Designed miniproteins, single chains, continued (2). Designs and how they scored, part 89

Each design is a single chain, and the fold is of that chain. pLDDT is the mean over its residues in the fold that is shown.

## One batch from the design tools (miniprotein)

Design m7083
Fold by ESMFold2-Fast:
Order: C-alpha cells, then structure tokens, then sequence
Structure m7083 (fold): chain A 82 residues (1-82)
C-alpha cells in the first residue's frame, strides 16, 4: 500500500497488455517493459528482473497475477538465451 502511493496502479488488463507488448518488442524495449512490470508488482529489480518475476509468481495467491508474472519471466528467459 504505502510503497505504491507514488506510482500509478496497474490493472490486470493493463499488465496483460504490457506482457503482449514485451513479446512483440525488440529485446531492449522488452527488457524495459519487463522491468516495469516487475517493479509494479513489488519485485526487487536491482538484483534480477527474472528472479523478481519468479518470486512474484511464487508469492501471488491471485491466479491472474501469477500467470502474468510467469509469462513475463518466460519472455525474460527467452531474451537472455538470444
């Protein structure tokens, strides 16, 4: 709550749109989008965007947030392989 008071809250629909943008973006832009998603979901992006997204997927009790975090992590892994 307090940590997100200075940021704009993203809806599940907005998060899904960001994931789809990341899939279609070039690797550099996709990385920025994934970092933004991880940050908005409360992940520590300073260590690793991939680790942050995986932690969010494990901790989320909301099936939709879990799915979004898992899909974002998959995109990040694909970028790191190429």
Amino acid sequence: MILKSDGKKLTIEELRKLVEEAKKADPEKALEILEYIAGELGGDVTKSVLEALKEIAEKSTDPELKEIAEEAAEIKEKIEKE
Scores: mean pLDDT 70

Design m7084
Fold by ESMFold2-Fast:
Formats: C-alpha cells, structure tokens, sequence
Structure m7084 (fold): chain A 71 residues (1-71)
C-alpha cells in the first residue's frame, strides 16, 4: 500500500545518499514493483527516467525490472 511505497522511497534515497551502489538496483526494484502493484506504472516509468537522467542508471534498471516482474 502507500505506506510501503513511502518506506521504499526512503530506503532508496538513503541508499543513494550513502553512495552504496550495490544497494541501488535492489532498492529501485522494490519501489518499482510496489508502484506497479498499486497500478502506478506510468509514475514508476517516469521515476526510472528521472533517476537515469540524474546518472543513477542502476536505480533506473532496478525500477524497470520491478515493474516487469510485477506485471
């Protein structure tokens, strides 16, 4: 639900802030999957594009994989 999405967003931002690249794909995956399960697929795709444009390619890859695995 919405609470799980907020937790996943917070975990992703903590991972990005900490520079722990090994966690980025996993955190992105969790968020992408949760957004897709809530029917928020377009929002999740836009978020992946945003992270990729900011240079966080592993985050974007995680989000996209989460979306695919939720569908």
Amino acid sequence: GPAAIEVARAELERSVAAGREDDWQKAGYALGKLLAQEGRVDEARKLAEEYESRGFKKVAEGIRKGIEDAL
Scores: mean pLDDT 83

Design m7085
Fold by ESMFold2-Fast:
Structure m7085 (fold): chain A 111 residues (1-111)
Amino acid sequence: MTEEEIRQLVDELIEAALNKDTERATALLIELHSMILGLDREKLEAAVAGDEAARAEVEAAAEKVDEERKQKLEGYFKLAVARLAEERKSSKETLEKAKELRKEGEELLKK
């Protein structure tokens, strides 16, 4: 698992969400969590479906995700949102907010 793979999944996830492709967004969200938590996709799908044992494993794995990883993920999400707002030629107000998100995302990734 590389940082580039995680960043690519985050970019695709945000793009799918903005296009209202809920099925693709859900699949990408499961894939991203699988990579971050080190759990197979079937386990995450079971947890989402309400399997209590699967949920307990997901929660235990999430507790082991360190603060640095969480900060990098937040940075990737902020950069993805900013990039897509710029590419979509959003309103001036949205672009100003995107500029702030880009700065915040870059600061989170400097470590």
Scores: mean pLDDT 76

Design m7086
Fold by ESMFold2-Fast:
Structure m7086 (fold): chain A 80 residues (1-80)
Amino acid sequence: SEESEKIFNEGIEMLKAAAEYAEKNNDVESLKKAKEMFDELLELYNNKASAEELKAFLKKMKERIKKEFSKEVVDLVEKV
């Protein structure tokens, strides 16, 4: 659906921003975690997850980023 595509694209932009920031700061661990979340998000989208399922995943993704990523990456992602 258009709603699912919009949420998927929002998640991709969030992960892309986090990955680019991690790469510039040589944060290999955060970059690896961003790739893992990208793969999970892509699998959900390809399996035609609902807009609600994608929103739930983005919420969990933000919580994971807050717990596992550097403060600078967390601050950047929360702007999305």
Scores: mean pLDDT 77

Design m7087
Fold by ESMFold2-Fast:
Structure m7087 (fold): chain A 87 residues (1-87)
Amino acid sequence: ATLEELTRLLQEELGLSPEDAERVARRVLEEHGDDLSPLSLLDVLKEEFPQAQAEIDAFKKLIEERSQDEQAALDALNALVQALQAL
């Protein structure tokens, strides 16, 4: 993924500001570019947005457990988006 593509994704899917999205995207690519995964993205988000740590940890747990409960995954994602948009 390019810096531009990841920055756009973070803005559209997580509601981050353009400035925050570019900062997070750049950091993810620098630290995890060769092993980019949803978990590595969530780890960077947790460090950049400690106020959203609980919501990030809940979503990370669902991914790690390979949960097939689509509703639980959507609920956790919505909580994360709300926490990030409140920043």
Scores: mean pLDDT 72

Design m7088
Fold by ESMFold2-Fast:
Structure m7088 (fold): chain A 94 residues (1-94)
Amino acid sequence: MKKRKEKVEEMKKFLELLLERGVDLENPEEQQRVAEKLFEPVKLAKEMGVSEKDVQELIELLEALAKKLESVGLTELAEAGRQVVRELEKIMKE
């Protein structure tokens, strides 16, 4: 019963900003924070429920982000993004 909409909107905005700005390749602290943020949508979807539309939008943003991260050599972070997509897809199929 928490305001899941606000948290989902904040996550979408965060992912959209990352897609536009990218991630600093030389800042491991920022990379760690991004990795933690990437898994927050899964926790939100599992614990509070999220609409199918919101989950689908998060999947699309995460897939685009994972491709960008892989193209710049952030393979571990890209793999984390793909793992989040797979978990969100499982939630949608449920």
Scores: mean pLDDT 75

Design m7089
Fold by ESMFold2-Fast:
Structure m7089 (fold): chain A 80 residues (1-80)
Amino acid sequence: MPSPLELLEELDRRLSRARSRAEAMAALRDFLQRMLAVTTDPDARALLQQALAAIDAGAPFSDVLRLVQQAAARIHALLE
């Protein structure tokens, strides 16, 4: 199973190589689904679920990215 840290590193690589907003959004969606499968912390899961719901609702990219960054910060805190 990929670790949460490996998933965060993969997201950074995919976002840096994204050639379009749609490609970046697809990378965020894939990351959120995979991270939810390996994350048990309820606060991190709530943030990940909110980000996924925001994508489905057609929220601005900046709002989705903010939620993903909040989830990533929580996950990083749990790994330290």
Scores: mean pLDDT 82

Design m7090
Fold by ESMFold2-Fast:
Structure m7090 (fold): chain A 91 residues (1-91)
Amino acid sequence: KKEELERKIKELEEKVKELRKKVEELRENPETPEAEKQKALEEYVRAEAELLGLKLNGEEGGEQLAEAAVAADESLLSPELLELARALAEK
C-alpha cells in the first residue's frame, strides 16, 4: 500500500534533514571531537542511502548521494567514510 510507503519516505526525509543539520552544527563547532563528527556524518549518509533506495523502490540511486556527500562535507569525510558512503549508496 502506497500511503505507508510515502509516510516512511517522509519520515526518513525528516530524519535525513535532522542528521544533516546535526553534521553541519558539529562541523561548525571546532571543539567537537572528530570521532563524533564522523559518527554523525556516517548516520546521515546511511539514512540518505536508505531514503534513495526506498524512493527508487529498492533500486540503486546512491551515486547521486555519494557525489553530494563528497561535495557537501569533504572536511568531515575521511577516505574510508567516502568509500562507505559510496557502498551504502550503491546498495
Scores: mean pLDDT 62

Design m7091
Fold by ESMFold2-Fast:
Structure m7091 (fold): chain A 104 residues (1-104)
Amino acid sequence: SDDIYQRGQQFIDQKDYYSALGQASVLRRLGNYDRSIDLTQQIIDSTTDNRIIASALQLLGNTYDRQGDTSRAIQYYTQSSNLYQSLGDSQSAQQSQQQVQQLL
């Protein structure tokens, strides 16, 4: 909904990117995929923190998967996995890679 989206943008303004990702995740669960994608992209564009970006890419993968866009879901899960691997976070990288394997 618009209020969840606006609250997400307020969290971005406050540099509270994890709370902003939480709002994007709520929008996804409500089936508001366009708003979830837009808010998640704003988070990616607003930070240089690769851990936040990796989490955002995973959320994009999940949102596109739920929307039925398998090609974009695989793309974003793969980008998330690669970025988590570069950060030494093998567990999160493996989780994103398992999502790719489930979609193939």
Scores: mean pLDDT 91

Design m7092
Fold by ESMFold2-Fast:
Parts: structure tokens; C-alpha cells; sequence
Structure m7092 (fold): chain A 82 residues (1-82)
């Protein structure tokens, strides 16, 4: 699981494993592709869940899970923002 607070960044590969991307209360995170484009936003109430073998994350909003938009397999960066 990856949890970020203001200004901290981590890199991950989609389809490489199971990841939960979340932010601490009062903070946000953005998920960027290899070109630096923001593809998803994360907050304390909005998490992303990646499952090994899938390019479609689940978006969890206040405990409810939704199927997110498909992402191209590859390397992504998660950046914490205050």
C-alpha cells in the first residue's frame, strides 16, 4: 500500500502487483503517466486500488468501489500534494 502526504513522490508499475494508493487526511495525491499527464486524483476519501493482472483500477469513494478508466500498462508516478 502507498500512502502519501504533501510533496512526497513514489513510482510504481501498473500490473506489477496489488497497490492501494491513498492520501492522509488534509492531503491529496495525483497519479501521472510516463509523460507527466495526471490520470487520477487521490484524497483521504478517494482511493485507487490496483490488482495484479488488471489495467483497470477500482476507485473507492467513501468506501464505495467503482471501476475506473483503463490505464496503459507501464510505469506511473504518485505525487503527494498538500
Amino acid sequence: EITLTGGKSETFNINDGNYTISAADGYKAVVKDSNGKVVYEVSSSRKLLFTAGSTKPLVEINGQKFVGNELTAGTYTVEGVA
Scores: mean pLDDT 75

Design m7093
Fold by ESMFold2-Fast:
Structure m7093 (fold): chain A 101 residues (1-101)
Amino acid sequence: MKKTATVQDGEKIEFTAEEDADLVKVTIDSADPATVKVYVNGKLVAEAETIPDLARGVGTALLPVKIKKGDKVTVEVSGLRRPATVTVELIKPSDEESIGV
């Protein structure tokens, strides 16, 4: 599943997880390098710089973060020179094996 929001530099996207999911990728509709930080329950668990794709005008950060139902997730994007649309890609965990137990 995907969650999309428009953010400004230093703005935080906060949500409570409704189900277990893996946060795998954050895409920003800006080719400028940006830093993506993911906090779970107030703790920094992942930080990555976006890989800019100048031909598509987007940046992508690959973030293998496990999220449990009820976790408070904060995604912070910094380094944006203009407001940008951020897409957070969440994948439901497999029924057979929990990745990264």
Scores: mean pLDDT 75

Design m7094
Fold by ESMFold2-Fast:
Structure m7094 (fold): chain A 86 residues (1-86)
Amino acid sequence: MTKEEILEKIKETLEAMAELLVELGVITEEQAKAAVKSGLEAVKKALEEGATPNEKEAIEKLVNSSKEDIREEIEKALAEELERLA
């Protein structure tokens, strides 16, 4: 997998998570944007300079995590928030 492919996949995962967390009211839109930007900058730097063991593990986990796995966790949070609002 190229650096571009890794960044694209991580961006998709982070953006999907951030969008749903904002929709749920768990985080603010500004916090979501900051988290996605910070995460992408950290991954890009790690890929260019060499990742620490913790960074490498986090990157591999994100790359290997499906969008569905992230979605399931967010759907659980959605169900919990809907129960709170009802």
Scores: mean pLDDT 68

Design m7095
Fold by ESMFold2-Fast:
Parts: C-alpha cells; structure tokens; sequence
Structure m7095 (fold): chain A 98 residues (1-98)
C-alpha cells in the first residue's frame, strides 16, 4: 500500500508542480501549500506514515482538479469522481489495518 501511494504521489506531484508554477501569482495560497506538501513527503519518506501519504495524494489530486477547472475541462466532475473512487480502496485498507 505505501509503495502504491508513493507511486501515485510521484505521478500527481508533476501535475501539482505545474499548477503551482502556473497559478502561484493568481492564488498565493498555492505557494504555502507547496511547502506543506514538501514537509509531508519528508515525513512519508522518514516515517513511512500511511495517513500522511493518503492526505498528500488527496491534496495533489485536489490541485489537479483545480487545474482542470481553471483550464475549462468539461469533464472535471467525472474526473473528480474517478479520483475519489481510486483513493477509497487505499483509505479503506489503511482504516482496516488501524
């Protein structure tokens, strides 16, 4: 599970960084979020914390959806649902292990 989350983080991180670079001047909050995400990645790497990994995936997915909305993607709601469905099995696995 953690390895799958780390792979998903890497996949979404590239898109999240593109969003931050493109929209950081329009949305100042995006710059603060980038710093918080870098700290979360450090915690995941050092402590192997699954809860932090799930939260980081959700945060990156949120930025990806916001980018799609800004760029006028007509299927943003459908893509949002797909992300939730993808994250749900991972979250369930973590909750069952706690």
Amino acid sequence: MLEELEKKIKELEEEAKEFVEKYKDKYPEVGRLEKEMEEAKKIIKEKKDLGTAVRLVAAYAGLKLKKMLEEGDPNVEEKAQAFLEELEPIAKEILEKE
Scores: mean pLDDT 64

Design m7096
Fold by ESMFold2-Fast:
Structure m7096 (fold): chain A 79 residues (1-79)
Amino acid sequence: MIEELIKEGLAEEDEEKRKELMEEILRLELKEFFANASEEELKEVEEGIEKFPDIEGLSESQKKHYEMLKEVYEEYKKK
């Protein structure tokens, strides 16, 4: 449950554990987004995924978010 994970993340004093919880929250939010997304929104996500590897100058944070987006979307497509 996203709400419980957010609360747990805010209470977590360990920076490493907090980052893991925030990544889990983001993955769950992406899964819910794809489950409720229109065909137009899903097409925009596919176009974004195809273009992202060619974008030079992405920060490490942006690259990690891109990899997570791609992974969750690929999982969604297999269902």
Scores: mean pLDDT 70

Design m7097
Fold by ESMFold2-Fast:
Structure m7097 (fold): chain A 69 residues (1-69)
Amino acid sequence: SLPPRELLFAYNSALTNPPEQAAATLERLADVYASHGYTDLAIAALDLAAVVGTPEQSARARARRDALA
């Protein structure tokens, strides 16, 4: 399992990238968070990806978020 500090570090690192790259990174992090049972972090990552991403990334992130909620 990933320690919470590593998950928080990864999340913060994603936020420092350019918006399109940040959205892609947040979508990948959401998969990791969900696989480890960190559902709230996965939802938060997908919600942020939906805000900062392209229309296609936003639509995909929202669909994935709704599947977890």
Scores: mean pLDDT 77

Design m7098
Fold by ESMFold2-Fast:
Structure m7098 (fold): chain A 61 residues (1-61)
Amino acid sequence: MEEAERRRARAVLADVKEHLPEITPEQRPGVKALLERVRPHLTPEEQKEADALLAEIDARG
């Protein structure tokens, strides 16, 4: 992965983590799509974090 793409993807991952409690059901599809889009640019460890966030968002409704 290119450093710039990875850095951007990590920023998105961090932003979603920070705002997780504020994600509404209406925002959920957009947030999931964003995480799925950046996932290929993350390391395997960061992809596991993204997968955990996707599961958390889905579980919370």
Scores: mean pLDDT 78

Design m7099
Fold by ESMFold2-Fast:
Structure m7099 (fold): chain A 100 residues (1-100)
Amino acid sequence: KPSALEILEEFGKEVIKILLDESLSPEEKIEKIKEAFLKALKKLEEVIEDEEKLEELRRLLVEVVLSVIKMIKENKPNEEIAKEAEKLFEEALKKAEEIL
């Protein structure tokens, strides 16, 4: 059974993979990121018993996802979005360790 931190790391890696996929349109990237986010939330619900900690992590992930979607909508280069997303996920993982 993966830990909450492992679920967050896997989610971050999946988002970066989606962002770097040259075959996907901006709209397709946004939809795939939303799908990955919902899957990550379901996995987190299975491993986190503390409802308050789960809500803090959910809010943290929503902030990261919205920032990434905003960069996609602003038509930034894929490599720049991916680099910024990596930094956002690294910061989010550190904050998640403090919450957990």
Scores: mean pLDDT 86

Design m7100
Fold by ESMFold2-Fast:
Structure m7100 (fold): chain A 81 residues (1-81)
Amino acid sequence: NDEERIREVEEKLERLLEAGLITPEDAETVLLAVKALLGDEEALEELKKKNPDVNETVLRAMVRGAETLYENLETTKPITA
């Protein structure tokens, strides 16, 4: 479900924006990367307009990086176990 995956990414990016860990431009770039990986040619063109050197490996790394930052954001609150 592409819409569900996109919404999950949007929610995580919003959390990262609230924490000040990414910029609005970073959030848009990661969202475009997810859409491009799902086969959205328009999203790929938009993303290449922002970063012409992007390729599929970079797109996957961007999405993975954002997911990791979100998980770290959630887990940095516990201080003990």
Scores: mean pLDDT 74

Design m7101
Fold by ESMFold2-Fast:
Structure m7101 (fold): chain A 84 residues (1-84)
Amino acid sequence: MQALIDAAVAAVKAGDVDAAIATLRELSETASVDEFTKAMQAVNKAMDESDLSPEDRRRLAIAITSEGLIRIADDLIESGKIRD
């Protein structure tokens, strides 16, 4: 898990937004909601510390928000089945 978070952060710092989005999608499929939330926080911090274009920052922010909302929805559904 940490290796995927590190890869997403490295991609953001390199300006490779497409690679960062792909890694976040992989994290959303494999990580728990808590682990994915930590990944989103790390990527957001990397975005703030990097010199990305406004368009690239917007694309990445949208991807983070969308994946985060999907993961929260999945967690709520699983919680209703006694799996959290």
Scores: mean pLDDT 72

Design m7102
Fold by ESMFold2-Fast:
Formats: structure tokens, sequence, C-alpha cells
Structure m7102 (fold): chain A 62 residues (1-62)
């Protein structure tokens, strides 16, 4: 379900979603990280994608 949520974000594919869950554990772990930290720890993807993920998670947890 966490994988499906991340992949619902425009531009987020399975590879990025799996990498984020591997590095941060769950959606709450990803949410607690800054977009810069996400980009630093999960290299190879654009910062704009991590900003988009942060916005989606803010709507989910807010």
Amino acid sequence: SDLDFLQSVPGVGRELAEALLREFGDLEGIYNASPSELSRRVPGFGLELFIRIGKALNEYFA
C-alpha cells in the first residue's frame, strides 16, 4: 500500500518508490525527511520528484 501511494505521485515509478521505502522504512520516515535529504540518500532522481512526494505526504498526514 505504501508502494501504491508513492507511485500515485506524478513522475514517481516503482524503482524510486522501492528505494525510498528501503532507505526510510515507511511513509512516516519519508515524510520526516526533507526533500534535500531524500535526494541525497536516494541519488539518481530529480529534486522536483522529492518535493512532489513531500507535498503528497503533507496532504496525507495533515
Scores: mean pLDDT 81

Design m7103
Fold by ESMFold2-Fast:
Structure m7103 (fold): chain A 79 residues (1-79)
Amino acid sequence: AAELMAAGEAAPTLEEQIRLGTELAKLGVKKQIEQGVPKEELLKKIEEAKAADLAVAPEEERPLVEEAYEEIKRTVEEL
């Protein structure tokens, strides 16, 4: 389920939705590592998700998407 839907109602802008998605993704990867998912698997999934999102994102939004995924990758590496 898109947890962004409930959080997005508090912040209706696309930039805020991307920020909330990034925060939720960071929390999600932290929980997955705590549950025993290897960092390498998470990093691969993040790279695949980044490529998929960039393929469908408007060019104006691509920098925000790239920054979001870089933050998620750093979070995984730090854990």
Scores: mean pLDDT 74

Design m7104
Fold by ESMFold2-Fast:
Structure m7104 (fold): chain A 101 residues (1-101)
Amino acid sequence: SEFDKIKEELIELLRRLREAVRAGRVTPEDYQAFLKELDELINKLEELAKKHPERQDEADYLISILSAVKVALQELMRNGPAARDRAVALLDKAIEELEKL
């Protein structure tokens, strides 16, 4: 389904982001690129939920996970290395929750 495709794209994006955060090499340019990819996937989920109202709860849940990831990235950009372990933990949790859907 289109939801399964978006879920797989999200898992791949979050895995790439997790490794970049873990490596401590997220530049401002990398941050902006990841935010853009996250926003594009959020927009796809919102449009898909409009076409499939019966999947609205699943879409809202996925969007909530992505919103938490965006907050973690903002904290990482503001606080640098001090926020890294928390950001990695949030990304690991997000990936696990997506894989269980």
Scores: mean pLDDT 82

Design m7105
Fold by ESMFold2-Fast:
Structure m7105 (fold): chain A 104 residues (1-104)
Amino acid sequence: DRVRELLEELERLNREGAPVEEQERIVLEIFEALPSDEEKLIVLAYARIGRLLDAVTVTKEEFYEEVTKLLKSSDPSVTDEEIKKRIEEEIAQIPKTEEELKKL
């Protein structure tokens, strides 16, 4: 699976402290290989929280649970409504094409 190979390579580069430009190249290749925008969103979200290898196997429900857990661990006073709003705002900002992603 090409996506899995790219995810493992990205984790290795991140662990070794490789240049940002090299890591971005692998991220773009992952997005090109993913079959749907929902999966691209999951991969991007997990990349931001340092759990990129889990992205390909997670469900949408698991993704929302992990984001909720992460936000509450940083600020236990945050409400479920605030978390839901933040997730919806992030979804709205996710690039839908490779060209949009390259502009970030």
Scores: mean pLDDT 63

Design m7106
Fold by ESMFold2-Fast:
Structure m7106 (fold): chain A 81 residues (1-81)
Amino acid sequence: SVEAQVELLLEQARRAVERRDLEAFEAALGGLISLMKELSPEARARVYAEVLELLERVAEFAPEHAARLRGIVERQMAALE
């Protein structure tokens, strides 16, 4: 299911942040963004909040990458509203 894929990608994103693996994080984030339109508004809001929290953690060790990725996420979320 889409919900199961989202949970797997969130777990992959969390592990990537823990390992400070920017390539793995960006790949997981790309997958999450592509699935956002398939989610209910409630699930989308939850995933968006978790992504923003992960980006805050990325900003601690890679602020330039976090800023760029945050811009992409915010633009995609705005397009769904």
Scores: mean pLDDT 86

Design m7107
Fold by ESMFold2-Fast:
Structure m7107 (fold): chain A 83 residues (1-83)
Amino acid sequence: SDELLKKMQEEAKEAEEDIKNNPDMSVDELLEKARKYLKEKKFGAAIVYMKAMYEKHPGESLPKLEELAQEALPLLEEAQKEI
């Protein structure tokens, strides 16, 4: 629904602002935030933190992002079923 998309966009904007205000966040800090927001089903925020991990440290981030993707897939499928 439009409401879900709008909520995800708002979550993404807040995450982008957090990253801009804290540009020195480590890969582990970004990973922890991405994992936290995935568990909370705040996918808009989680995606932004995952993107920041890859942009800052692609080599270190890739295997961690693969693990997050495996954790995220069942949660995303559950969210899609509710639409």
Scores: mean pLDDT 80

Design m7108
Fold by ESMFold2-Fast:
Structure m7108 (fold): chain A 62 residues (1-62)
Amino acid sequence: REEAVRQLAILLQDPDFRELARDYLVSRGFPQEEVDAMSPEELARALVDATLAHIAQTEAAS
């Protein structure tokens, strides 16, 4: 988990990837102002947590 967060935080230093990540988190119900205030590491943690929640939901539906 921490290694995935670290790798994503590096990737999210790119403005294009940060924009995609912001749009994804906002689509999952995160307030835009909160996401815009996040550091790359905080944004990466939010992405990992949102992705894991989505996977858990998908597995429960199967």
Scores: mean pLDDT 74

Design m7109
Fold by ESMFold2-Fast:
Structure m7109 (fold): chain A 72 residues (1-72)
Amino acid sequence: MIDPELVERIYKALQDFVSPEEARKLAEAAAKVAQEEGFDIDTILSALYAKLRGLPLTEEQRRIVEKIEELL
């Protein structure tokens, strides 16, 4: 099962960037990727912040974003 504490932490971090509905969907997908791939929350948030701000992604950030987008 996806960790609801991890979902809530990511959701709160995304509130300034996207709507509450989109933040929840992204948080659930991101939490699943974090748990399945073993990424730390800071690594996941770094990738999402870079994507949402339109910044160039590192190879790791690109992989994370691609995995999250596959679940949406």
Scores: mean pLDDT 83

Design m7110
Fold by ESMFold2-Fast:
Structure m7110 (fold): chain A 100 residues (1-100)
Amino acid sequence: SLGKKVAEFARKEMEEILKWLKEQNAPERIIKDVERIIETAKRMEQEEVPLEEFLKTLKDELVRLYLRAQIESFLNPELKPLRDKLLQKLEEIYEKVKEM
């Protein structure tokens, strides 16, 4: 199904982001938020949820990750470059998912 393919795509992309974040020694809170998104995508892939509901859930979770990255970079300004790259990667994933 389309919903399953979209969830699988999002999961794989988020797993690549997780690998990159670990290589960058990103804060554990950001890593854990990404791991939760991956687990949600795995569950939604299994349940074959309607595409519209998946997109809404994905958007909500990406917004939470965005806010987390903003808080972490506010507490440690050295994280601003990592934040900016993370936000770019998240936007690219969301745009590709919308076009599927």
Scores: mean pLDDT 83

Design m7111
Fold by ESMFold2-Fast:
Structure m7111 (fold): chain A 61 residues (1-61)
Amino acid sequence: MEEVEKLIKEAVEAAKNKDFTKVNEILQRLRELLSDDPAAARRAVGEATLKIAEEVKKVLK
């Protein structure tokens, strides 16, 4: 579980830097990590995307 949350935070940081290649790579890693549970993978990716959108809007440079 910690690994999933760590990847989500890394994806948020990459998005703040507008490094969408890295964001995509991390999201792939999330799906790979949760490949045995596609529903959990989808929720983790969705959560990361929402956090990225909100934080980028608030602290975008």
Scores: mean pLDDT 74

Design m7112
Fold by ESMFold2-Fast:
Structure m7112 (fold): chain A 70 residues (1-70)
Amino acid sequence: EIKEKAKETILEILSKGPVKLKDLVEEVSKKTGASKETVLEVIKELEKEGLIELTLDENGEPIVSLTKKG
């Protein structure tokens, strides 16, 4: 399932640290073959589930990171 692969890939990339939203979408799309639209949908689902969060860096660029609920 393309969405499931995208979800796994997003979580794997983010386990290494925060990533710019633009770079995350590009890398996941390239690695999984999912469209950028599909990758963005999966990112929204993960954010809704509370597994990831979006913040702004010092340049006002959106950064995606894993949440720590513990």
Scores: mean pLDDT 80

Design m7113
Fold by ESMFold2-Fast:
Structure m7113 (fold): chain A 81 residues (1-81)
Amino acid sequence: MHSVNKAPPIDPNDSEREILEKRRETGLAQLSKVLDPETLERVRALSDRAVASTDPAERAAYEREALRVVHDALEALAAAA
């Protein structure tokens, strides 16, 4: 698909978690255009752990790690340009 700037549709019956999961999938799809498959899989795994976590501190730690992985990968791409 070559559509840019489209978020998944928000259903008013979706829970906050379902909305976040749809947003996560859209974010991962956009990242798949710039990140290598290994890095994308690592980000996906961390995001999945964050969503599955019932502890807010553990969830925040996984989210921070996922952001760090994305940031490091994007900086490496910028340095290679």
Scores: mean pLDDT 71

Design m7114
Fold by ESMFold2-Fast:
Structure m7114 (fold): chain A 95 residues (1-95)
Amino acid sequence: SPLEQQAQQLLSQAVSLYMSARDKLRLASGTGDEKLLKEAQELLRKYVDLSNQAVDLLRQLGLDDEADELLEDTKRLQELFDKWSKYIQEQIKKK
């Protein structure tokens, strides 16, 4: 269905944004560059937004179990990323 195709496209875009966020976070950790940390956080926010849009489309398709799993995965990845971001920010402040 068109909604399934749209959900798959959003998920593909979300994965790409998450990978880009992780790359920027790694660079921020290695360089101590606060601008890279902010860019990583912005990319993660876009990832979360697209993932939530995919959750809504999955619910419209009646795929509630898949929507719940995606929501839980997105929340878990966001929490892990936020913990890493906080650690990096604290390390930057110490220099």
Scores: mean pLDDT 88

Design m7115
Fold by ESMFold2-Fast:
Order: C-alpha cells, then sequence, then structure tokens
Structure m7115 (fold): chain A 96 residues (1-96)
C-alpha cells in the first residue's frame, strides 16, 4: 500500500516525461520499427520503472528501455527514456 502511494507520487512528478515516452513507443510500434518482442519488453520495463522501489532500479529500467530503442534504431525514444529515468531518480530522492 505505501509502495503504491510512493509510485503514484513519482508518476505524478514525471507524468509529462512518461506520456512523451509512451507516445514515442506507440509511434515506433505503429511505424513498424519495434518487433512484438521489443514492444512487450519495453512495456514491461516501463511498468517496472513506474513501481521501482529505488532510484537505482528506476535508472536500470530506463536504461533497459533506451537500449532496446537504440537496437530498434529509435534514437528519440532512447533519449526520452533516459530523460524519464533521470526525472524518476530525482522524484524518488525528493520523496525520501
Amino acid sequence: MKALEKAKKVFEAVSEEYEKTKELIKKAAEEGKLSAVQFTAIALLLTALQFAPTAEEARNEAEGVADLAEEAGVEELAKAARELGEAAVKAIKEIE
């Protein structure tokens, strides 16, 4: 329960970066730039980032999304994922 409240506060703090990243994922998928496996892996990592208990885990999940985006040739998504990760790390540290 407290973990969900923390996740909600982090999500609210990074909502703009999160929505931007989601829109770039949708665009890349619609343009056929992401395989089904890459899309699923990115979606799972993005969900894990939303519920990350530590700044280190949030950074690792964001880097996972960025790595998959770079492998797919979607550099804009990789940059957005890293920016989201940095924003999440900052938000987590401010809540602690």
Scores: mean pLDDT 80

Design m7116
Fold by ESMFold2-Fast:
Structure m7116 (fold): chain A 69 residues (1-69)
Amino acid sequence: VSEEARKLASELEKVLLEKGYPYMVARQAADVVLYLLEKEKLSVEEVIERLEEVDPVVAEALRKAVEKL
C-alpha cells in the first residue's frame, strides 16, 4: 500500500469530518478512495471523476485533500 495513497485517504477523512460527516461515513469514503487507488490502480483524477458521478460532495472533499498535501 502506497504511503502517498494512505496520506490522501487520511486527509479526505479529516476534510469530511470538518464538514460534519459522521466518523463511519468519512472512514468509509476514505477506504473507498484507498481501494480505487491501490487495488483498481486509478489515478487521483480518475477517482475524482468517478466520485463526481456518485457523490459530488465527496469529490469536492477529495480535491481539497489533494490541495492540502
Scores: mean pLDDT 81

